# Designed miniproteins, single chains, continued (4), part 60

Each design is a single chain, and the fold is of that chain. pLDDT is the mean over its residues in the fold that is shown.

## One batch from the design tools (miniprotein)

Design m14078
Fold by ESMFold2-Fast:
Structure m14078 (fold): chain A 102 residues (1-102)
Amino acid sequence: SEAEEVAKKMLEKLRSAEGVEAGKLLVEALLDESLSEEGRQAVVNLMLAETPKEFLEAFAELYRVSLTDPRTKELLEKLLEALGLSEEEIKALLEAAEKILE
């Protein structure tokens, strides 16, 4: 799917030197005492994802938590910006996240 291709791109970038800023955002969120326990678990799952499918499922959980936790929402917005995703790629990810959460 288009969302799985975007997830693959995100995962590859996050594991490369190009993903250093995105990686810093994830670590800073984990060290932030204002981050909810659900948000913390979602960040850990995202960092541990090894396949595009696992990454997409972890991203869907991060998105779900972002709807109720302001710190997780801030992280999600900054993460998408740091990864340099297009509006089309962001839309594909959010549509896939909504479908996974059904």
Scores: mean pLDDT 83

Design m14079
Fold by ESMFold2-Fast:
Structure m14079 (fold): chain A 75 residues (1-75)
Amino acid sequence: SLVDELADLIAEETKKGDFVNIKSILLFAKNALLDTKEFLDRIGKKLEEIRDEYPENVEKTVELIKEIFGRNPLE
């Protein structure tokens, strides 16, 4: 699904530390997706999977998600 593809893309860009691209993808998702809760839940699961290896990058991505969506995806 588009939700799964965008969530996987956010996780891959988080590993790379490309926060400019992450912000662009998040803004696109906010405008394009009908159900943002499903998207944020899926991102949260993907970010938890990589958190131990990329803790600083995950935290930066979480900050961007909180700014754009007003919700912590890791709740």
Scores: mean pLDDT 85

Design m14080
Fold by ESMFold2-Fast:
Structure m14080 (fold): chain A 61 residues (1-61)
Amino acid sequence: VSREDLERDVLDAMALMTESVIEIAKQQASKRTLSPKEAEEFAKDIAALKDRVAELRRQAA
């Protein structure tokens, strides 16, 4: 197994873990009534995490 293969596997694992965190955060938020401002701020935080997942997957490719 090359270092490149291991690096790709690690990046894929980090992306999967981040996707799990996003899902948990969404489920926790759904248990609360958020104001429009709070919902917008939460959506921005989730978008940032999704961008991180996309970046990790790009680096893994």
Scores: mean pLDDT 78

Design m14081
Fold by ESMFold2-Fast:
Structure m14081 (fold): chain A 62 residues (1-62)
Amino acid sequence: KEAEVTITEVGDRYLTEVVITDGDKVEVIRASHASLEEALAWAREVVEREGAKLVSVTIHPA
């Protein structure tokens, strides 16, 4: 399993998207956070819980 994390800054919020790929299966998990630190911590927890290898982290500023 591979994970790609995208965090997008939108106003005062951070929209976090974790894309988990396992062969031909793709799962997308989304959340909204008040801080970049919270977004990164949540994404790391999701990747660990899913047993995926973190491939990339992309941060899009406002």
Scores: mean pLDDT 84

Design m14082
Fold by ESMFold2-Fast:
Order: C-alpha cells, then structure tokens, then sequence
Structure m14082 (fold): chain A 107 residues (1-107)
C-alpha cells in the first residue's frame, strides 16, 4: 500500500506541478506514523492508521482523476482519522512527529 501511495503521489505531483520531494516526504510521514502506531499495540489505532493510509491513497487517486468532489470528501475523512489516531495513540503520534521533524530538517 505505501509503495503504491508513493507512486500515485509522484504522479499527482507531476500532474499538478508539485515537488516530488514533497510527495515523498508526505508518504514517509504516513509510513512513520503507521510504524509507530503498530508498535503501540493499540488495535483500534492500527485500524485507524491503516484506514488513513487507504484514504490518502484514494484521495491522491481522486486528485489525479480530477474528481474534486470525491477528493474533498476523502480529505474530510483523513482529518477525522488523524484526530482519532491522536486520541488512541498519543505517544505513538509524538514519536512519529519527532521523526518527521528530523526529515523536514533534511529536506
């Protein structure tokens, strides 16, 4: 799933004039979050994080297809999933955010 997301995100970046580095950074951030949440052992948080990755993949596919209505709905779903993950696994989210911050300093 994450490898497919990286490929589609780069295709969206190319179509919209976005930096491929920014697309790669966003996907790496999701990978770090999913890995941290899986290590937490919270089953509900893992399900929410896996659903977030799936929702973001569908979001970037909708953007590539020019389906703005579907993209808007998926963006709203992704925001709700992010909030749920922060409630279920706050320590895992903090760990992921610290790793993402280090990646941002290298970008």
Amino acid sequence: MLEELRKVAREVAKSQGMSEKEADFSVEGLKLLLDAVKKSGNEEAVKAAEQLVKTVLELVKAELAGDTERADKLLGEAVKLDEEIKKLAPKAVKEAEEKIKKLLQEA
Scores: mean pLDDT 80

Design m14083
Fold by ESMFold2-Fast:
Structure m14083 (fold): chain A 90 residues (1-90)
Amino acid sequence: SDVGPEVYIQQAIEALEKGDREKALEYLEKARDIYLELAEERKKEGDEAGAQVHEELAKQIDKIIEDLKKGAPAEELIAKLKELLTKPIV
């Protein structure tokens, strides 16, 4: 599948903009899980630096998931998700 984790982050943003917090949670969990799978594949390729980048992105998404579950405002969550898309952790 050509669907990357960034597509699920974008879908989560769109869900939050529509007030659909449950659907946003589902998309964020999918994005997190894909980043963890990509980290494992990078480790198998010997790319430890690439694995660490994907693990850090998964951790950032997990933090946003916890903020969402705690009732953080949609605008705050959207801002954090947009930052992940425009300012990747290197």
Scores: mean pLDDT 84

Design m14084
Fold by ESMFold2-Fast:
Structure m14084 (fold): chain A 72 residues (1-72)
Amino acid sequence: NLEKLEELAKSVKTVASLADAPPEVIRLMGRAVEAYLAGDKEAFEKHLLELAERYPDQAVAALNLYRHFQRL
């Protein structure tokens, strides 16, 4: 749900760099991309939303990834 992702991104007071992200953040982003390439849009959104909820400082990165792949 894009709307929930946007809300989570707005609530973040500190934006962390992806370079400083824990391995689990990279793994969840990888799962999202794999789901998108497999044509599973529901799993793609689910993984990005999970990322934003578990790692609020990465919510902006998750939202940007979602928007990028929706444009492709």
Scores: mean pLDDT 72

Design m14085
Fold by ESMFold2-Fast:
Structure m14085 (fold): chain A 58 residues (1-58)
Amino acid sequence: EEIDKRAQEIRDLALEMYRRAREKTGKYPDGVEMTDEEVEARLQAGADELKARIEKKK
């Protein structure tokens, strides 16, 4: 319960940082436009990467 709320707050903060970067440049350094879909896809990819690294470090 409390862990779920804290995890959600952290996710919201991460999304907020992405939104602010998007408003500043509108694009990733790669030149790819920072759309909601792109941000979500990269956020999921990052989460999967972290999960894989945690499993590797078990």
Scores: mean pLDDT 67

Design m14086
Fold by ESMFold2-Fast:
Structure m14086 (fold): chain A 81 residues (1-81)
Amino acid sequence: SSLPSVEEANAGSTAPPGTYLFLAADEEGRPVASFEAEVLPDGSLVHPVTGARMPLEDGATLEAVDPVSGRRLTLRLVKVK
């Protein structure tokens, strides 16, 4: 069992808080879509569709499914603010 504790978001060395641009790329790495998402002071990313909080590192890459084409996309975070 984990004890409750107060921790700083930056302790995880995750992406600094601010506005990030998600660059969605196809299998060839070509940008096919982009959207903004916010990284909170605790280093958590707020998913723009689900609202779920998840820790991500600056420049982190994750996979998503394009709801329009059903194709798998690679998402890259780029800090813009």
Scores: mean pLDDT 59

Design m14087
Fold by ESMFold2-Fast:
Structure m14087 (fold): chain A 75 residues (1-75)
Amino acid sequence: MTAEEVKEEAKKILLDAGASEEAANALAGMVGQQAEMLNKAGKGHLNEKLLEQTREVAPIIAADPEIQQAVVDAA
């Protein structure tokens, strides 16, 4: 999958979990950058693991406004 596809899927995962648009965009952008690095390294098969990790953290981010703000500030 492309880095853009990973970014869009990560955004959907975060929004579906209830994260704000701002936090979802910030974290999905970071995940997309990691996917681009993996693809350039020939490790594109690890993109599914990035999405699995996104699914694991999405409810934690969505539940905590302080974590959401920290994600936005880090981006």
Scores: mean pLDDT 85

Design m14088
Fold by ESMFold2-Fast:
Structure m14088 (fold): chain A 78 residues (1-78)
Amino acid sequence: SSEVLKQIEENLKRIKELIELMETDPEAAKARLIAESNPATAAAIAKMTDAQVEEMREKLKEELKELEEALKKLEELK
């Protein structure tokens, strides 16, 4: 449906913004993730090392590819 397509597009935009923020300002990226997370997740993010932030960025890039493939498949249904 049109609503599902919009949700995927919004999720893609959010992930792209997070990846870019992690590359340009890792501390701001951590602060944003902490603000958007529940207390347990926020505490875990606050303890992350720079190396762990890099690992998270690589995982987000992989998730972005999966979402872009899903979007392409949905666009083929138009």
Scores: mean pLDDT 77

Design m14089
Fold by ESMFold2-Fast:
Structure m14089 (fold): chain A 63 residues (1-63)
Amino acid sequence: SIEEKIKELRKKISEILGKDVTDKTLDEIEKIAVKAVIDGKLTAEQVEEVGKLIREIEELEAE
């Protein structure tokens, strides 16, 4: 159940980033999101949403 929720959240991040990050660490995902903003591929609002999803994964892993 928790593993499935984490998988769902990782898929949502992949959709926002336009890149499959299901096998990436949270640190790698954050770096990809920041790089995408620098490259003009994502808005600041999209990066904030990715950060929110990362936080949700961290919360689930802390259970």
Scores: mean pLDDT 80

Design m14090
Fold by ESMFold2-Fast:
Structure m14090 (fold): chain A 87 residues (1-87)
Amino acid sequence: SEEEKEKEIQEYKDQKLAELRAHFASRYDPEEAERRIAEFQRLMDKLIENAKKENLPFEKIKELLDTLHQVALEPRPVPDEIVKLVK
């Protein structure tokens, strides 16, 4: 169902955010870690919203979330595909 797909996307997002929380906690002070998590949560939420508006399949949304997660772990230029979805 569409509700099950939405739940699965949100659970995947939450898993990626939990991994980022652990990573940032090891690298930054608590205030900076919380700020960075809030920023990536907003970016992931915007990406999901816009990807759904463009009728992207669930597997593609997961792939884009994985890419954004990797950018957070290893700072690098954000792919144009992601930039378009987080505006």
Scores: mean pLDDT 83

Design m14091
Fold by ESMFold2-Fast:
Structure m14091 (fold): chain A 110 residues (1-110)
Amino acid sequence: MEELIRALGEKDWEKVKELIEKGVDPTAVDPSLGYPPIVYVLVSGDRELIEKMIEILKGLKVPKEEGQLVVDYLLGKKKLRWPGLQLMLDMLPRSVKEKVIEALNLKDLV
């Protein structure tokens, strides 16, 4: 998990792809972070990271419970341990939130 966050921060797309193919799940809660790695991407303010993560989600079969947890954080139904990170997540553009929810819902329907 830490390696995924590092690769995302460095925009090392080859390493990100390798980690995802090895079964690292960006929607699963990381015990060291206390939230899914996708939240780190979404609060980064980096359009390239956000767009690449949405594309990755469309390619993944995300379990319904993990997708729902991400949606709950996006909609403020669940709160992160860090109020500042939750505020950044709450302030995401509506279009970004809608694209993430749509990408997760597409996998829930198949």
Scores: mean pLDDT 75

Design m14092
Fold by ESMFold2-Fast:
Order: sequence, then C-alpha cells, then structure tokens
Structure m14092 (fold): chain A 91 residues (1-91)
Amino acid sequence: RRLELAIRLAEREIEAAERLRATEDEEERRRITRELIEARLEVERELGTPEEVLEEMREGLEKHLEELIEHLRAVTDEQLAAARAAIEAAK
C-alpha cells in the first residue's frame, strides 16, 4: 500500500512538472501546484497522518507556493524520463 501511494504521488508530480513547463500563465501554475499539494495531503491522510499535521503541512506548502512552482519547472526532460522509468520498474 505505501509503495502504491508513493507511485501514485510520483506520477502526479511528473504530470504537474510537465504541465507547469507547458504553461506561462501564473494563475494556471498556481492551480496546478495547489492540485499537487492536495494530492500529496490525500496520500498523507491515507497513510494515517492526523488532520492537525495535514493542516500544518498545507500552510507550509502554501507559504512556499512560488518556490514549489520554480522547483517543479526546473525539472529536466531527462529527470522526468528517469522518474517515469523508475515508476514502471516499481510496478
């Protein structure tokens, strides 16, 4: 189950990075990144993380939203290909 959740989150991170690199719209970038934050929080909730901790995590991620966008946009095509290969190997 933990591995399945990790694969699910990794796939969403790859999709988010690709979408962020395809758009120059600031509002769209924030939307994509917030969707990824919610996906991460759902995985943490499924793993048994308390709601109080999830809210703290959301606040921390939202505070650093622009840094997260820059980090995701900096991911290279080579890194995305390697991540996809690792996910397929883990299945």
Scores: mean pLDDT 80

Design m14093
Fold by ESMFold2-Fast:
Structure m14093 (fold): chain A 65 residues (1-65)
Amino acid sequence: SHMQRVAIESAIGIRFAEVGAKKVEFEGDKITVYLEKNDPEMIAKAEEEAKKIEEDTGYKIEIKL
């Protein structure tokens, strides 16, 4: 449902903000995550969260710097 989707997208946005995302864009079933810095630890955490979210939700996640 639309309300369930909005809640899920909100939760995903918060999770990526916590790992250092400057911007998170939602486009249908695709999520694009823009990281604030090219930091190896931040990138690793973002990639780990992306894999977990993809497995749990079925979204396609792309990480950009």
Scores: mean pLDDT 81

Design m14094
Fold by ESMFold2-Fast:
Structure m14094 (fold): chain A 84 residues (1-84)
Amino acid sequence: MGEEKIREALELARRGVELAEEGRAREGAELGLEGLRKAMEAMKLGADPLRATGAALAAIGALTEAYIVAKKLGDEEGIELAKK
């Protein structure tokens, strides 16, 4: 169960980065946040902490990319989403 959540988190992070790179910062941030939530759930379910941390970092990477893109576009809503 926890390991499956890690896989879901990594896939959401990857898709979030792709959307942010396309200039869709809000959608990228939303997927990054969902990925981060899945990584935290995996840790609660007893998944390996190192793997769960790796998934969380990937999700944070997607959020960071979304933040950079939103800041360049002056999108205050996208910036706030990426900070969470």
Scores: mean pLDDT 76

Design m14095
Fold by ESMFold2-Fast:
Structure m14095 (fold): chain A 83 residues (1-83)
Amino acid sequence: MEKLKEALGRVQAKIAEALALISQLPPEKAQPFRERLYEIVSSASKKLEALGAAKDFDGAVEELEKLIEEIEALIAEIEAALA
């Protein structure tokens, strides 16, 4: 349970970071990144709902860690687009 709350906090922080970086891009470059972020988060949310229903909290933590990695990869792409 503690690891789950910690992972959720880290996901929220990474989403906020990605959105802040996307807001620095021109609108035509920002839109594809917003759509990709939404798709990443939406996909993970569906998996997390299923894991929560099964009370698989270890699986939920693993899914949140994967989500963090996916958002970090997106952040790296956004940073490259800003350079």
Scores: mean pLDDT 84

Design m14096
Fold by ESMFold2-Fast:
Structure m14096 (fold): chain A 60 residues (1-60)
Amino acid sequence: GSALDIQIAAAEALRDEPADNRRAALEAISKNPSASVEEVVAIAREHGASDAALARIAAA
């Protein structure tokens, strides 16, 4: 998908994550608007995203 589609998929995937982890991950992702799926997955993982959330981002 486009970079925007990846950003939307990340926001949806992180919806049920702990609020602090979600906020930190989304802030870091927003600073890299041209990030690939792999880069977005790496950022989310660094901020404590669950394996289920990471799998949803990777499917974007």
Scores: mean pLDDT 80

Design m14097
Fold by ESMFold2-Fast:
Structure m14097 (fold): chain A 94 residues (1-94)
Amino acid sequence: MAIEKIEERIKNTDNLGEKVLLGIVLSIFREMKELNEKGEITDETKKNYLLEILRALGMTPEELKEAQKMSLEELIRKVAERLGIPEEDIREVL
């Protein structure tokens, strides 16, 4: 799962900036998983959380405006690419 892979990266890195960024991403994925388990998450909510992850990972305001027009699957692909994690691991949190 994406959460476990991010936790492992945080444990294995000595870079404070990377720990902070991965910590933000981890917090967002944990909130998404909790909301999904409660049945309180919509596809629109999933898209909004993926956009916040992309913002945390350093997307510019202009890139984020383009990303807002993307489908859920396109956003999953972008997050997977930027994190270097398989798309399937992102989908399992959703």
Scores: mean pLDDT 81

Design m14098
Fold by ESMFold2-Fast:
Structure m14098 (fold): chain A 61 residues (1-61)
Amino acid sequence: VSREEAEKAIREAVELLREALGEAAGRVAQHDLTRLLEEDPEKAYKAALKAIEQAKEVLKK
């Protein structure tokens, strides 16, 4: 997975988490996912996709 793809997924995840769970949750996710991106872009991408899925689930309510 490219770093650019991982960054895009992270931005989407943070935005959706902010809408679903609030600004604090989005801020924590941004910090954790950005740190993961620097160490392992593939893990960061997978974590971001999982977060997007969870946020969408909450938003369906």
Scores: mean pLDDT 81

Design m14099
Fold by ESMFold2-Fast:
Structure m14099 (fold): chain A 91 residues (1-91)
Amino acid sequence: HMEEKAKEAFEKVIERLREYAAQLPPEAQRHVDEAIENLKKALELDEKIREYLSQDTPENREKARELAKERNKYFDEAGEHWRRAQEVAAA
């Protein structure tokens, strides 16, 4: 589980990655932007999960479980886009 400060630090790392991407070819920049957007989406879902679990009802646990699956999907998509950006940058 990410603490609020850990999430904020991670978001700052994302901003640094965006600045770094500005020096890359446009094709690589596009993949970095997609990776960043997917990471931001995953973090938003993680926040939603924490919010639902704060009230700890059976319905909220089911919603949190569904959101966790979506969060993991966005993490996977972010990883794929970042991998493609590295491939393009290395070419």
Scores: mean pLDDT 79

Design m14100
Fold by ESMFold2-Fast:
Structure m14100 (fold): chain A 61 residues (1-61)
Amino acid sequence: NVKVGDLVEATIEVDGKKVVVRGRVVKVGEKTVDVELLRPPLSAESGIVTVPKENVKVIPL
């Protein structure tokens, strides 16, 4: 189960390309999570992206 504070990898689309990004979960919804990116891509203005739970993998520390 993904939870707030987890370090995750997420697949997002930037400039029409699939990109794997890493970040920390800041909010968990029913079907999505909000991830604060460790290094925001150029198209991620706020540094936080909403990603479907199926596109998120928890990185064990």
Scores: mean pLDDT 73

Design m14101
Fold by ESMFold2-Fast:
Structure m14101 (fold): chain A 70 residues (1-70)
Amino acid sequence: MTEEQEKEVEIAVLILKAAVDLTVARNQGREDEVKVAEETLDKIVEASKQGNLDEAKKAYEEGVKKLREL
């Protein structure tokens, strides 16, 4: 794989992780957690459009931190 393809795969994995976190939050029925998870997924998808792995990782890390603070 090229470095570009490797970045795309890593971003895709982050999208999948964020989507799972969102699904779990929705099933738990906590609106505050759902909002944070939706915002996190949206930011990762935005970074994906730019091919920016560092921004995708940062968005995921910030989202996880916010969820832990709820």
Scores: mean pLDDT 81

Design m14102
Fold by ESMFold2-Fast:
Structure m14102 (fold): chain A 45 residues (1-45)
Amino acid sequence: MDIIAEAPPVLVSVAGGTVPASSFIGKDASEVLTKYGGDIPFKLA
């Protein structure tokens, strides 16, 4: 499963601060949910 950013550039609040949304593009959704606690404003694509 992959996720996609909804708007470039965007920042996402995660543990430890914020990161650009592009860092999540192409990641497995389960990996992202595990690492970031499921608090991401992205849709599965």
Scores: mean pLDDT 50

Design m14103
Fold by ESMFold2-Fast:
Structure m14103 (fold): chain A 83 residues (1-83)
Amino acid sequence: DEERRRELLEEGLRLLERFRREGLTPEQERGLRAAAAELRLKEEHKDEPPEALLAKLAEAAAALPLEVEEALDILEERIRAMA
């Protein structure tokens, strides 16, 4: 369903814009950084089995000092690439 996919991508972009304007809670910042790290790992290891990806995700989440602004940029770029 291409129409539903487009609506979800548009909503994602609107939410990221609101987060940039209004700021984020510590809980939201953790979720955002985790999502961005996961997307970055999936792009780098897209053909890896899920269990190997989970191990790499845990390692990267511990080692990757992502700032909120960088995490927002990663998510926005990914959404725009899918549009």
Scores: mean pLDDT 69

Design m14104
Fold by ESMFold2-Fast:
Structure m14104 (fold): chain A 84 residues (1-84)
Amino acid sequence: MEEYIREKLQQLFDLLQQAQQALAQGDFDLANQYAQQGHQLWKDMLETVLKVPVDQAIDLIKNEQAPYVPLIKETVLKIAKERE
């Protein structure tokens, strides 16, 4: 599970970086496409990890009742630090 979360979050960071590069080049359509792909990847990851529909997953996360939320937060911080 931790490896799966790390791999998906790394893919998400790659998409966000590509969106940032597209914005720097003035390609707003391409940047929006990467952002949409990132949003879909995030939704798919949450549904897979929490094994519930995305709407229920969001509610569980907001109420701190979702399993793996601490692991997701920790992994995000580790990846962000590695990409500095």
Scores: mean pLDDT 72

Design m14105
Fold by ESMFold2-Fast:
Structure m14105 (fold): chain A 55 residues (1-55)
Amino acid sequence: SMEELAEGIRQMSQEELDEIAKVYAEAIRKGLSMEQRMKLMQDTVEEIQARKAAE
């Protein structure tokens, strides 16, 4: 959900937020729908969390 995505973003570092922002900007450039953009942001958050867990 949007609320879960927002909560995940609140726990991100500035570098992680920059990564998410770049993904969102590319999605806008490609003309993706709001739903597709939200999915990409969610996937990026999960990818960042998975990398941190692998430490």
Scores: mean pLDDT 77

Design m14106
Fold by ESMFold2-Fast:
Structure m14106 (fold): chain A 84 residues (1-84)
Amino acid sequence: MSFSYEELASMSLEELVEKVKNWIEEHPDISEEELVKRVTMLGGIDEETAKRIVEALKNGDIKEVKELLPDKTTQVAAVYNLVN
């Protein structure tokens, strides 16, 4: 199921992390390489940072996600790119 940008923008960081974690768990056939690639589509993020973001999201590590993506717009864009 795809999420609209507006739906994601209305969510808290905790809700965004839970939604993307559940989406990743429901799509075990999607490679970590593909998830990293989707995060790099934000632009301005190197591959190592994108890998850390994917790992934090998979683990539900809200504090790490906030450290790596401090602003709400970038958080929503990252999740949108991952699930669409």
Scores: mean pLDDT 79

Design m14107
Fold by ESMFold2-Fast:
Structure m14107 (fold): chain A 67 residues (1-67)
Amino acid sequence: SDAARNGQAGADAGAAGHAAASAVASYEMKLLGGDPEAAQKGYEAGTRGDAAASAAYGRQASLKAGG
C-alpha cells in the first residue's frame, strides 16, 4: 500500500540522512587528523545508504583524531 511505501521511504530517508551526517563527520575527522582510510570508507558507506557501516567507520576515524 502507499502508506507502507511511504513508511519505508521515510525510514530509508531517515537512514540516508543519518548515513550522510555520519559521512560528513567522518570527512571532518579526516581534516582534523583522523584516519583518512576509515573516513573515506565511512563516506562511501554513507553515500550507498549503509548507515551502520558509515557510523562504524566514522567512529574508527575519530579514534585517531585525539592523538
Scores: mean pLDDT 63

Design m14108
Fold by ESMFold2-Fast:
Structure m14108 (fold): chain A 118 residues (1-118)
Amino acid sequence: MELAQYAKEAFDAILAGDRERAIEAVKKMIELSDSPEAKKLFQEAIEAIRAGDRDKAIENLVKALLVEAQDYLRRGEYDKAIELAKTALEMAKKYGLPEDFIQRAEALIKEAERLKKL
């Protein structure tokens, strides 16, 4: 899944302080996104990267991935929803984001897995 791959690239680039690589990866996610809400969060992540605000950059990136995962869930694309939510979960855990991000990601994975079985 291209969106999940660019998300991992953006995360690694943000942690490395590679602003150009991080911004390019997030721009690719904006191009691949059909969600206006997720696009806004990706743009906020780019602005945080430009400002050198790592915490806001990672937070907005994870929020955008959760919005994208929920949009895939609503469209019945359960495997894509699970992959994006798992990607968001791993980022939230690695970076040490607040527990509510972890809980949202886990809830989305469980709901997608439940609906896939129906």
Scores: mean pLDDT 89

Design m14109
Fold by ESMFold2-Fast:
Structure m14109 (fold): chain A 60 residues (1-60)
Amino acid sequence: MFEVGEKSEKILRFEQLLANAGKIPKSEVTGVLTEEREELLAKALGVDREGLRRAIESIP
């Protein structure tokens, strides 16, 4: 379960994968999921908030 504002290893890894794929800049790799960042990441992937959470949870 992800809490808004919580720093998470899964979120950090997910953001690193997106940065390596060129979908977000490396400066956006923070490991912290805020409401604004959740919206930004969902938009970058073309998914809704629930789809974003599923994508993050699929990271081992």
Scores: mean pLDDT 72

Design m14110
Fold by ESMFold2-Fast:
Structure m14110 (fold): chain A 73 residues (1-73)
Amino acid sequence: MTPKLIERLRKLIEEGRYKEAAELLQASGITTDAQVEEVGKILGLSEEQIATLKEYLATPIMAALEAAVNRVL
């Protein structure tokens, strides 16, 4: 993981832009829970913040489906 990637991730997370942070991680080849946890520790993230990033990476399609169901219901 590059220092520039860490800098960009930190800025996105500080701005509350977790979806964009997760997209940046995925684009950089960081897709496993273990890799996300390691990145989260480097950035000093809480367990809840790490869980949010994992959710966007592991289940982006499921998150979109849930949003669609909630909108209809």
Scores: mean pLDDT 70

Design m14111
Fold by ESMFold2-Fast:
Structure m14111 (fold): chain A 60 residues (1-60)
Amino acid sequence: SMEKARMELLREMVERTEKINEEVREFAKEHSKEEVLKFLSEKMAELFKWGMEKIKEVEE
């Protein structure tokens, strides 16, 4: 169902966000604040792009 697909998408987005937060935290141990912000921005852009594509698939 569309509702189940939307809930699954939300769950996956939350899990991906948590994984990005952990990756950023680990990256920050060996990198500058500027490098960390760039890394975070790239990861968030990838997450947003993935989410938008998945929403299109679920709504069709």
Scores: mean pLDDT 82

Design m14112
Fold by ESMFold2-Fast:
Structure m14112 (fold): chain A 91 residues (1-91)
Amino acid sequence: MLEEAQKLIDALRYEEAVKLLEEILKKDPNNVEAMMLLGMAYAGLGKIKEAIDILKKAVEINPDDVAAKSTLALILRMAGELEEAEKVLKS
C-alpha cells in the first residue's frame, strides 16, 4: 500500500520501499503516487538518475500533480539541474 511505502521512506528504509513500490507499479504501471514515492526511494539510495527518470514519467502522466512536480524539482536540484528544476515547477 502507498501509505506503507511512505512510512518506509520516512523511516529511511529505502530498499524495502523500492520493493513494495515496484510491486504496486507491476499491477498499476501508471500510478503517479507510486512513481513519486519510488523516485524518492531511489534518491535516498543515491540512484539519482533512476529517481529523475521515474519522476519525469510521473509528471508526464499527471502534469497537475504538484507533489510529483515538487519531488522532481527537489531531486533535479540535488543533481545540480537548477534550470530544469525551475522549469518543472512553472510547467
Scores: mean pLDDT 83

Design m14113
Fold by ESMFold2-Fast:
Structure m14113 (fold): chain A 100 residues (1-100)
Amino acid sequence: SMKEKLEEYMKKLEELAKEAEEAKTQEEFDEIFKKIGEVVGEIVELLEENDEDEEAIKRIAEIYHNTLLKLEEAEDVEEKKKILIEGIRKIIEVIKEVLE
């Protein structure tokens, strides 16, 4: 079901957020960030396929885009981690609202 898949993606995002906290290099961070982007894309596709609220899709896209912009301005890996983890938390919050 869509709900079960969204719950699985939410768990994947939570796991990737933990991996991001443990990343020590720019290379490790970039690999984790790529995986997060892939999961976010899969979430958006799933919501579109199930004729879900366009507003939820838009909110997820806006959070991801704003996270990208902040990451481009970040000076070091520690700052980038904080930005990415906050972005993930906001996306998870939108998913939780869709599940209710």
Scores: mean pLDDT 86

